# Designs tried in a protein design run: designed miniproteins, single chains. Part 5

Each design is a single chain, and the fold is of that chain. pLDDT is the mean over its residues in the fold that is shown.

## One batch from the design tools (miniprotein)

Design m140
Fold by ESMFold2-Fast:
Structure m140 (fold): chain A 61 residues (1-61)
Amino acid sequence: SDADLAARLAALEREHREEVARIREQAKAQKTSPLTLVQQLLRAVGDFAGRVLAARRAAKA
C-alpha cells in the first residue's frame, strides 16, 4: 500500500542519514582525504537510490 511504501521510504531516509553520519565520523577519525570522503558519500547516495527504487518496484508489483 502507499502507506507501507511511505513508511519504508521514511526508514530508508533515516538509515541513509545515519550512514552519512557514520562515514563522516569515520573519515574524521581516520583523517580521510576530502576526495575519498566525497567518493564514499557518493557511493552511499547511490546505494540509497537503489534501495528506494527497489522499494518502489516492490510496491508496484
Scores: mean pLDDT 83

Design m141
Fold by ESMFold2-Fast:
Structure m141 (fold): chain A 87 residues (1-87)
Amino acid sequence: MPPSLQELIGLLGVIRHELEKMRGASAEEVLRALEGIAEYLRSLGQDELAERIEELIRKLKEGESVEEVIDEAIRLLDEYTAELRAQ
């Protein structure tokens, strides 16, 4: 079953919190976390958000810094959460 709006907002908050904890992690650890996040989002029917996370995975593989990728991921989650709240 797809999550409710409030359940999805809560799950995005958990993901955001986990990403904040990864600010000192290796690129390999962040890559695995983002891959897991994208797969999880697809399992929830959030294909568009998963595709945007996959774009961040591509940037990390192309040599963008871990900190910049984490900042972009958090910004992306915050923007998506704001869009959901504006429904």
Scores: mean pLDDT 84

Design m142
Fold by ESMFold2-Fast:
Structure m142 (fold): chain A 102 residues (1-102)
Amino acid sequence: DVERQLEIIRRLLAAAGWDVTGLEAVSDEQVRVTDGAMGVTEVLTREELLRLAAAAVRGRLLREGRLPREEQAAELDRELGGEVAEVALAALDAWEAEPPLA
């Protein structure tokens, strides 16, 4: 399950324009991600990284004029497949429902 979630995250980051040269589980909850183009390495929870990746792809779609949620969902499904689209949309819904961490 962790490996499958990491593959989904990797595909979302790539769709957002990241050069993912490293993506590895550090613990049951934490992941190390490396963007090779920027030389940036971050350690985040899998949940935080999934939300970041999903938000980054949504940001791209918004810049491309995909303003309605249904158009974003359709484009994600077209580019990445239904499973990745469903996971990304669920992460975005959870993020929008959660207040900012104080």
Scores: mean pLDDT 77

Design m143
Fold by ESMFold2-Fast:
Structure m143 (fold): chain A 100 residues (1-100)
Amino acid sequence: MEKYLEALEILKEVYEEMARELEKNGDKDTADYFRLQVENLDKLIEFMKKSEDEEFVKEEVESALEQAKKDLEKYKDKLSPEKLEELRKKLEEAEELLKE
């Protein structure tokens, strides 16, 4: 269970950083979308702290990771190359936590 919490916290950091970069670049609508993803991840973290269904938690975290990968790929052209590499490494760290 702890590894899933750590993975979700990494996904939150990725979306928070994406939101910050897009807001800095004047894309408020996309930044607001990423902030909504952070809110959704916070709700999932709260659910996990109260849940005993580890299999359901695993499926939800894996789904969230896949969505984060898709979002990063979709919006990659709006990020600097350095920021894109940083965020890709964070997603790889989250994926490694889930695979052990």
Scores: mean pLDDT 84

Design m144
Fold by ESMFold2-Fast:
Structure m144 (fold): chain A 88 residues (1-88)
Amino acid sequence: SAAREEDIRALERVIERLRELAEELRARGLDEAAEQIEYVARVLEEVLERLRAGASVEEIEADPEVRARLARAEEALAAALEEIRAAE
């Protein structure tokens, strides 16, 4: 479906940008922030693989393990943003 194709493309771009950001953070010596961003990228890659396999967003959201990993990714992103702000 068009929606699935758009979601896949959007998620691929986000993952690519997060990986680039992690490399930039490591170059700045912000290793903990880089590790948090890399964790977010890995969780999103799992979602991407499920979408590519034909799962709907609703099916992915219904999985309690995916919900738990997404919640941890949200916490990881928040922690990375705090470290980045402190370094500016």
Scores: mean pLDDT 85

Design m145
Fold by ESMFold2-Fast:
Structure m145 (fold): chain A 94 residues (1-94)
Amino acid sequence: SLEDEILELFEKMVLGVVLGARELRPEEAEAITAWAQELGREFVEALKNKDYEKAKEILERLLEYAREVLGDSPLAQAIERTAERALELLEEAE
């Protein structure tokens, strides 16, 4: 489904943030992982409730955090491209 594709893209972003945090901020990696997992739980709930505005807000929060943690790295660029696709699909789901 469209929601399944959106979820898969979001999970890819979460994985990218977690892996990047482990490399660039190892002392904060556990806290960042816990935060990203909680954000993922909220995202799944928003999609289940068809609250696409909330899902978009959560996705944008993850993207902003990824930019802050990963800077202009190739991984940050990959996460940004994934986020752009997920946001387009969220707008189509509305």
Scores: mean pLDDT 82

Design m146
Fold by ESMFold2-Fast:
Structure m146 (fold): chain A 86 residues (1-86)
Amino acid sequence: RVLSEEERAGVELLHKDYDVDGDGVITKEELKEYLKKYAPDFVSRFTDEQLEEGVQRAIDNVDKDGDGVITLEELEAFVAEHQPLP
């Protein structure tokens, strides 16, 4: 499935929000810190170990290159396969 221009823009904005360092990739640590900052109530429902495992599994599912980081292209591909974003 091809993302619409609006879906792609939404994914790009989400990727930039997750990419705290501005290095163009989302690391496991950046995703974990993003969740702690913007979804602290959600994060409080999990132990630190469960959150770490969940974030790692999310990266592994999106990271088709196996490089341990999420690029904008990988995030767009994941959304195109599963569901539309804002």
Scores: mean pLDDT 67

Design m147
Fold by ESMFold2-Fast:
Structure m147 (fold): chain A 76 residues (1-76)
Amino acid sequence: AAFEAEVAARLAALAETMRATGGGPAAFEFLDAEVEDGEVVLHLARTDALPADADEGARRIAARSAALRAAAEAAK
């Protein structure tokens, strides 16, 4: 229950971050979430249909992941 609630909160934060940071299509797929040392860790992967510039896609994923982590920390 608590774990599922935290995953849902992190996914909601991701959706909000995507709207705030551009609202563009996701260049990644949510794979899994786990608890590590009392911290919820999200595992994301790039989609098979990468953007035209794979390097740009990776940078965008990294930036959004960083923003998501910041939002998740604020939600703790």
Scores: mean pLDDT 57

Design m148
Fold by ESMFold2-Fast:
Structure m148 (fold): chain A 87 residues (1-87)
Amino acid sequence: LKETLEKMKQALEEVKKEKDGRKAAEIALKALMEGLRSTEDKDVILKLIGHILRVIGAMLDQTDSDKLKEEAIRILEEAIKLLEKEL
């Protein structure tokens, strides 16, 4: 989990530097899926699935690139805090 948390923090910095909201959301999605793969805790798994679905929903509904990027940042920050709490 520690290596995944470090990779998710690196992905968050990459999302912050990305100019295209769709690409930012894809980076966040990939990081969240890596988080899901790295845990066997049922409660953490369910919460990460929730975060993944929120990013997918934002990608489907949001046409504003900047708003999609801000949503991706927020969701990924929440997931990082969740994983830090479990360590």
Scores: mean pLDDT 81

Design m149
Fold by ESMFold2-Fast:
Structure m149 (fold): chain A 80 residues (1-80)
Amino acid sequence: MPMHSVVAKIYLSRYGVASQEEIAEAIARYLVDNKVPEEEIEEIFEKAKEIVLKTLGEEHEKEIDRIFELAREKYLELSK
């Protein structure tokens, strides 16, 4: 399964039951555990966003962008 599909699944499985911070942390941990390099993260998030938007609807775009921004910050912190 492509990494962006797994990221989208992590988001969608936790939507409505976990906080935005918990979703972001779960995504960041997945990326770190799988040794995903920083330069690939933006493409993974862009593709994952397309899947999440298709499932939840365009009205969720701002929340999705915020969660992925938090996930990027957490990934950078955990990777040091």
Scores: mean pLDDT 85

Design m150
Fold by ESMFold2-Fast:
Structure m150 (fold): chain A 68 residues (1-68)
Amino acid sequence: SASERVIEALKAKGFSEELARKAAELLERHFTLPDEEQVRRLQEELGLSREDAEEAVRIFREAMAAAQ
């Protein structure tokens, strides 16, 4: 699934498995929102830095594009 690809990609970037799963779940839940809003939610709900949140959104978009 796209979520599993996102989790593995985020783990490869140094995210813990728990954090990667939470990030993937949040991004999949809110994928219709603009990227900037998803970045904000990752920062507010999971405590990610802006740079890590932007990276997570980028990886998620790439995984979703590959799945479609």
Scores: mean pLDDT 80

Design m151
Fold by ESMFold2-Fast:
Structure m151 (fold): chain A 84 residues (1-84)
Amino acid sequence: SMFTPEVLKKLTFEELQKLSRDQLKEFVRTFLGVPDDSGTIGLLASALRDILEGKYSSVEELVSKFGYHREQVRKLYDFVQSLK
């Protein structure tokens, strides 16, 4: 996999922002340990892009858009904030 635990520890906010959609999907799959369900992975990769681009007014707004995936979206949000 492109993303190993060592790579995740060294990943910067700027590097994460430059990832392609396919790379964001692989990141999400590896980081959250989700199964290879392309629909869920694609949805969470889109959430990660919105987090990286600041396309939300609040965490509550962001999380509410993703309903059943709220815990995964919150984990992605917390990780991105830890890189700043």
Scores: mean pLDDT 77

Design m152
Fold by ESMFold2-Fast:
Structure m152 (fold): chain A 90 residues (1-90)
Amino acid sequence: SSEKEELLGKLTEIYLTSKKKADEGKMSKEEALKEMLENILKLIEEAVKKGLISKEEAKSILDSIFEGIEDELSPEEAEEFKKRAKEILE
């Protein structure tokens, strides 16, 4: 649907914006990653609350994002992401 395409576009923009800030030295890679994850989690939570995507679709998106970045996360950051994702899906 148009709403799902718009959501994917916003997720891509969050990723590219955070990468640009890190690449330009406006923030550290670690700070950019934290800001990116916070913005992604908030966007997905709002999309689920508004009924724009199902909880199953949200899980698929969050799982894909986590798999793409898990090697860049500390164990504590990985656990926090999993905890917050679970809270959105409950």
Scores: mean pLDDT 82

Design m153
Fold by ESMFold2-Fast:
Structure m153 (fold): chain A 72 residues (1-72)
Amino acid sequence: MIDKRVIEKAKELAEEYIKIGGVEGALEQLERLKELAKETEVEEFLKTPIEELTGFPKEFFEELEKIIESKK
């Protein structure tokens, strides 16, 4: 199963994106983030400070998309 810390971070980011642009705006930001960000392993993501994040694990994007879509 996905690490709960990954789910928690995904939920926080989803709520922020939805707050700014609604569900459609959040999905647009997610696609942009996927294009710009490097794919990393979960362990590396969890060890890296937020201000130094240059990549995200695939599981993070999958959970983020799932949370945003659940708010339709």
Scores: mean pLDDT 75

Design m154
Fold by ESMFold2-Fast:
Parts: C-alpha cells; structure tokens; sequence
Structure m154 (fold): chain A 77 residues (1-77)
C-alpha cells in the first residue's frame, strides 16, 4: 500500500513538473489516467510509460522529454 502510494506520488510529481515546463494545465482526470497507465506499464514494460509521457506532453522539447524519461527510469531501477 505505502509503496503504491509512493509510486503514484512520484508519477504525479513528474507529470506535474513536465506539464508546468511545457506550459500545459492538465485536468485531475488526465493526471490520474497517466498515473494509472504509468503504473500498469511500469509493471509490464517501462518503454510504454515513456511513450505515454511523450504523447500527452507532445509540445515538450527534446530536453524536457529526456528529463521525463530519466525520472521514469530512476523509478524503474
């Protein structure tokens, strides 16, 4: 339970930070969907989590996407 809450908090912090850098405001529903999908993909395939992040924050530049990927990788490691 605690570990899953830590996972959710980490994904949320990453999503919020990247959305802020991209100048985007995400709804609570959009954030929750990303967290749930990220958790599901983390259990199966970390690469899918990166793709979801890139798709939602499409307007992010390459540096911002690389930072998001690194944060997710740290979580998977």
Amino acid sequence: AAAREALRAQYRATIDAQAAKAGRALSEEEVEDLILQGLAYTAHDGEAAYALFERVLEDMNEEEKEEARRLIEEHLA
Scores: mean pLDDT 62

Design m155
Fold by ESMFold2-Fast:
Structure m155 (fold): chain A 79 residues (1-79)
Amino acid sequence: SAATVSQATALLQSPDLDSRFQGLALLSKLEDPAAVRAALEAARPVLAEPVGRALFEYAAKHDKNPHLAQAAAELLGQV
């Protein structure tokens, strides 16, 4: 849902690492690849920081949701 996308995006942009992993966990539960991609695209500014880049790398390598892992890897390739 749009509400879940907004919540996950806000958590991904948090300075708190636990909140960022909570954001990934919310996205992992989404079955709609377009919603997952939209949330990661909205969180794209965090890729400007090493810790934000590491978060996307973690998702690309370890997330159980293939849509989340693929979208994270694609966005990393565009930076």
Scores: mean pLDDT 77

Design m156
Fold by ESMFold2-Fast:
Structure m156 (fold): chain A 87 residues (1-87)
Amino acid sequence: SMAEQEREIQELMEEYLKEVREHLSKKLDKDTAEERLANFEKLMQQIVESMKRRNEPLEKIKEVLDLVKNMAINGDIAPPIIVELVG
């Protein structure tokens, strides 16, 4: 169902935020970590909204979110690269 898919996406985003926070907090100062985490959260929300608007399947949304999470952890987050992947 639509409600079940939205719940899965929300739970996944919350898990990824926790993982990224834990990783960034070990390597960056508090202010830089919080700024990067806020940008990551906003980017995930924008990706989900854009992909849902284009009727992309849940599997694809999860795939893109996983990629973005790994980029955030590695410090390689660049919005232009994500725009290329999302279309």
Scores: mean pLDDT 78

Design m157
Fold by ESMFold2-Fast:
Structure m157 (fold): chain A 72 residues (1-72)
Amino acid sequence: MVLDVTIVDGSPGNGVVVLTFSDEETARKVEEEIKRIAPGAKVTLDGNKLTITFGNGTSARYLALALKDKYK
């Protein structure tokens, strides 16, 4: 389950999304999924929190919405 989804920067040139999960195992699984579907994104895992950085804010917003829907 995802606890929180924060879009820190959704501008066209910068996309930063922070995802907070109920547990670290779910966060690790989502990290692997993001690396698979968005290999150009920078992903940082800190406990149950994932920070995803894109060069495109549109891609960040779409990914955030898709992950929020999948991990409700």
Scores: mean pLDDT 69

Design m158
Fold by ESMFold2-Fast:
Structure m158 (fold): chain A 72 residues (1-72)
Amino acid sequence: SEREKELIERVEELKRRAEELAREGASTEDLAAVETGLASLLVSAKREGLEKAAEVADKALERVQELIRERE
């Protein structure tokens, strides 16, 4: 669906931003903002029954959480 494509594109955009922020040495607060955005997209995907979007969002969220942990 178009909605599922839109959610996946937004997830991939936030994931790319998180990887960029991590490489640039940005603050933990900046990474946490991306984490919050991904968590919101995951909730939306699950609520709408968009299984592929939910899977992509879940994996991206896990990756951002790894990046945050590496900075501790």
Scores: mean pLDDT 86

Design m159
Fold by ESMFold2-Fast:
Structure m159 (fold): chain A 87 residues (1-87)
Amino acid sequence: MPSPVELAERQAENALALVLQMHADGASDAAILTVFRWLVEEILRANRDLPREVQERIFQELLARVAEELPGLAAGFAAVVEEVLAA
């Protein structure tokens, strides 16, 4: 059975896969960022019992992958993660 950390990492990977598919399907940048915000909020909500530093590490790793795969959206994704983690 996956650990809570491994489950959170899989959720982040699934979020990346979904936004990559949306981009491939021709979704607008605004639509992708809106869905990404919802996914980040859901991942954070589902993993509230994980230490804050672990949550931040998982999102930092997700942002690094977004910067590689979708460089045009990297700044927008970073802003979403910063805003959701600050709330």
Scores: mean pLDDT 83

Design m160
Fold by ESMFold2-Fast:
Structure m160 (fold): chain A 89 residues (1-89)
Amino acid sequence: SFIDGIIEKLRKMLENWLKRHPDASVEEVAEFIQATFHMMLVSEKIEVSSKSQAELYDLIRKIIADESNPREAAEKILRKIREVLEEEL
């Protein structure tokens, strides 16, 4: 599906970035995913509601506070991005 394509692209970009930044923190991983997702929204001309953006931001802040493992944090963020896209598309 279109959403699966977006998530797969985000995952591939993240894996390539992590190969170059093997010691990346949870915060750095979260920042990379947010920046990359924003660029993809602009590129694909997808509009996400302020409510969905706020919910994503709040979850990311909680993940940064609660998670110690960058890969587990990434999977939680990618799951929320999927939920947002499924609601908006």
Scores: mean pLDDT 85

Design m161
Fold by ESMFold2-Fast:
Structure m161 (fold): chain A 92 residues (1-92)
Amino acid sequence: MEEAERRIKLAEELAPKIVEEIAALSDEELEAAIAEAEAARAELEAAGRLTEAQRVQAEGAIAALRAARAGDLEAAKQAVIDMTRELAALEA
């Protein structure tokens, strides 16, 4: 099987565990994590160093954190899986 399919399967297996860890964070910690991720993305973009892979990673992480902050753990899991699929497609 292709390397991309293995990465997607691993993400599907790990996404519930990642989301469980994110859900354990306080609302304040989630807001701080979102702000840090957005700031890091903005700095890379301003420096002209934001790669497509970094953009996908940042957007996926922010989406997962925001979904968890809203209490939508299924959307958070899906954001992690979608991010991994997009990253795998960039490596294909």
Scores: mean pLDDT 77

Design m162
Fold by ESMFold2-Fast:
Structure m162 (fold): chain A 61 residues (1-61)
Amino acid sequence: MLPDEKEIKEALVIMTLALIERSFKELTPEQKKLLEQARKAISEGNVDEALKYVKELLKRL
């Protein structure tokens, strides 16, 4: 069975956050706050909120 859109978005968020942490040795306080907010949103099952924070984080890299 194909994963639904929510599962795909969740996987993309998790992978993107992992890649950011691996690629950048030092994050600014603003970038760290966005990373924490994205992780909190995903842990609460709010994938759309997590995507919002990930997009903002990517703009600030």
Scores: mean pLDDT 77

Design m163
Fold by ESMFold2-Fast:
Structure m163 (fold): chain A 65 residues (1-65)
Amino acid sequence: IRLVAAAIEIVGLGVEILDGEFEVEIKDDTLIVYTKGNKKEDVEKLKREAEKVGKYFGVKVEVVE
């Protein structure tokens, strides 16, 4: 339940921060966000926000370029 809530929050952040495509994968207890092809500055902003979401929900979040 918390992992799904965190995934929904991350998808919303991705839509707001990134101009390009991205994918979210749930693997075990970890959320993996694939951001290949997006601007480095946007990805860094998403990494910072995603870290806060992960801490809030108590889930692991990995942002991959």
Scores: mean pLDDT 81

Design m164
Fold by ESMFold2-Fast:
Structure m164 (fold): chain A 76 residues (1-76)
Amino acid sequence: AQEEADKALREGMTNLAKASEALADGNYDEAIAYAQKAVEAFQRAVELDPENERARQGLEWAQNFLATLQARKAAA
């Protein structure tokens, strides 16, 4: 069932967009929370459909973004 993988992919993209918006507002805690949700959603999408290039790319971007946010918050 591709519908579950597609839903997880959409949830990942939505949370990644919200994380970016929170970062633009300077809210690191909210950005980290949304980035974590994005990672979880993209991980689920990859597990459901390992061949999905968009899901794999989204997971990599979300993980890198989360790591960057956590590092910046820890340095402050």
Scores: mean pLDDT 84

Design m165
Fold by ESMFold2-Fast:
Structure m165 (fold): chain A 89 residues (1-89)
Amino acid sequence: EKEEIEKLKKELEEQLAKAEAELRAMRLSREELEEAIATLRRMLANREAAVKKMLEKLKKEGGSEVDKLKIEELPATYERMLALLEELL
């Protein structure tokens, strides 16, 4: 379990590092990420259902960096995803 999470975390960090570079060039989704982070913290109470809705919202509003994350598949890593998303800002 933790071994798989560690592997996925490294993959997510690698993808987020690339997405961070893209966001700094784009600047278009910065406010979207800020909103997503605030929403994710509230959604942790609802977990998977809320995270799934957030992912769909980010896809609609151009959240390509989050679209590459498997946030709905990794409920145990929600807090780590928040840290990674905060780094993208």
Scores: mean pLDDT 56

Design m166
Fold by ESMFold2-Fast:
Structure m166 (fold): chain A 92 residues (1-92)
Amino acid sequence: AKEEAIEALKRALELLKTLPESPEVAEAIKKLEAAIQAAEKGDFEKALKAAEEAGAHFIKAVDAGVITDEELIEEIRNALKKALEALKKAIA
């Protein structure tokens, strides 16, 4: 559970780092880095909150037109979804 959550968070972070610079992308990256740090310390509740905040910033970047590649948007959405699901399992 812990290993799967950290791996999923790191995958989502690497995908976000491929995106053009924007304030929303920068905040999403910052929140995922915080989520990884919290998960590595075993604080999965804090990691889940940070990962959810990262997802919200990613959605704002998509809505602002920062990303137009529909396949990349779907890949990042799926990576974030996997991370959130893994964190929820780690909490349960």
Scores: mean pLDDT 85

Design m167
Fold by ESMFold2-Fast:
Structure m167 (fold): chain A 64 residues (1-64)
Amino acid sequence: SMEDRRRILMEVARKAVELGFSDEQISQILSRVQAELDRLEAQGIFDPEVMRKVGEEIIEEALK
């Protein structure tokens, strides 16, 4: 749902702030998460756990 999407984006943003990412880096992370969520939704995937996993994976990749 749109509420699940918003919660996931908020969780990702909060975690990125806690990890010390800059505003520019957070913006890039959120843009990438949004693009990936758009791709999942286009495929009919609305599972909040799958959507959360995408956010976690993008943050983990940004930490490398």
Scores: mean pLDDT 85

Design m168
Fold by ESMFold2-Fast:
Structure m168 (fold): chain A 117 residues (1-117)
Amino acid sequence: MKKVLGVAVVVDGDTVHVRVYNSKGEVIYEETVPLDQIDEVADRIAELAKELGADEIFVVAGSATDPERAAEVARHLAEKIREKTGLPVHYVTIRAPSLDEARAKAEEVARAAARSG
């Protein structure tokens, strides 16, 4: 069976909230960082993917107010993680009416993707 890492990213202004799920749907990493530290988040996700022997990574970006910025963050993370790991990395974006709903939906989809391997 493939091991998939699910990554939920929520963009709140210049702040990014990140959660990473393993194939059991358990949270293995969470952090809140300024957007200018997103490359350090990509490094940590790449490290976790190697440690766990992940075959694939799925990035889900949630947004309430700025879907274009969320899409850019998801793309940037996917590109950096792919560069560092050589693994297939997919990304999608989700918009919701509120930040809390965007977060909950992104986390739900990322967790489901992780469990699908």
Scores: mean pLDDT 84

Design m169
Fold by ESMFold2-Fast:
Structure m169 (fold): chain A 70 residues (1-70)
Amino acid sequence: ESQAIVDEALAIAARPETKRVTYQGKAEAEAREAIEAKYGIETAPVDPPFEVTEEELEAIELMAEGVAKV
């Protein structure tokens, strides 16, 4: 179910993070998208989570990393 899908996404993200912690946020987000696309999860029929531009997504990750660094 949903938890199993999330767990798989986290496992995928964790594998590269064992050595590449720098890409934690990005790797996790990309892994989740790949898993959701693979399982055909509800991204469109309810409310598209990707309503913001890709540039804004990058800005959000930069802010999150900036705050963590501060």
Scores: mean pLDDT 54

Design m170
Fold by ESMFold2-Fast:
Structure m170 (fold): chain A 67 residues (1-67)
Amino acid sequence: MSEEQLRYLSEKYGISQDTARKMVELARELLEKGKSEEEVAEEISKTFGISKKTGLQIVLDILNGEL
């Protein structure tokens, strides 16, 4: 993951770049393991204390190549 992608997430969601990195690494790991978008969003929401809506948006950004 590039520093530019981490900065994009940090600015868009109001989180630190370290938190953004951990969120994307978790999301990609779960997607690679065959978890659904909804399951990944739920785990991100639970792990980082964010809304499921925000978690789902991050998953969609990854799948659409924004991250």
Scores: mean pLDDT 79

Design m171
Fold by ESMFold2-Fast:
Structure m171 (fold): chain A 87 residues (1-87)
Amino acid sequence: VEELLASLPEELRELTLRARELALAGDDEGAAALLREAVERHGFRQGALAALLAGLALARELGRRTGDAERQAAAEAAYLAAIEALR
């Protein structure tokens, strides 16, 4: 995941890292807003990759905090679906 973040353009990396930090702090709405902004500013392909990386990190942290296996599974499924869309 960190290696994929390093391959993104600088602005997109900053948005992705900020979205991840907001999500890990429990600000899901702020994280979602930044990820939507990344798609709008940087185009679908790169914005989608940023959203996937942040979503995967969020899924792991939510599972750790809440034990919510359904949210983890949903985020993982969304990650896989968007990776397929980027192919």
Scores: mean pLDDT 61

Design m172
Fold by ESMFold2-Fast:
Structure m172 (fold): chain A 78 residues (1-78)
Amino acid sequence: MLEITSEEEFEELAKKMAEIRGVPFEVARDELEFLLSVDDPARQAALLQRRAHLPPADAQAYADALASGKPIDAPAEP
């Protein structure tokens, strides 16, 4: 399950997402808040593809990471 125990951890995740995607912090934060409003990993993957223009594999990896409580920067492995 998602593991965000404080606003500080949320901001750290948003910062990492900003670095990974090469977008401003506020953009990454807004996208992360939107993703966390969805409790279904499949819908989170679809939202990442639609809003972040991520490839399907990367979007699914991020959705799986959020569902398992792993860091957003965890690499997708084959």
Scores: mean pLDDT 60

Design m173
Fold by ESMFold2-Fast:
Structure m173 (fold): chain A 66 residues (1-66)
Amino acid sequence: MDALIAYVKEIAASHGVTITDEAAKRLVDLVGDDLSALKVAVATLAERVKARGRTTITAEDLYQPE
């Protein structure tokens, strides 16, 4: 669990954004332990928040898939 949350945060940082602890935990809960799926999900969320002029992924961003 802790390692997956850390991984999600590292991927978000690599895209120039941050992710809240709540959003990271919820994403891991929804996606599970598939590292490839987590990487894709974080990349998609990062692109969406950046397109909106934001730099932080929040739990609310998880309600709008793709």
Scores: mean pLDDT 77

Design m174
Fold by ESMFold2-Fast:
Structure m174 (fold): chain A 74 residues (1-74)
Amino acid sequence: PVVLSKEEAIAALEALEAQARERFAESNPAIAAEIQKLVAETKERLRASTDPAEQERIFAETLARIGELEEQAA
């Protein structure tokens, strides 16, 4: 279990967005766009949150959804 600061969580999401774009932008642009949208929405939720436990939950939920979208792309 990794506990990230809000800034670290945002950086990790940006890295995942870049990875998804590299992997899926040509083969499945719809999934790449959904991941990009999800990351953008989650970054706003993280920036608005002042509770570390809430931030951790938001991040974990987003990672699970990104994984589901990646499975749909495969």
Scores: mean pLDDT 80

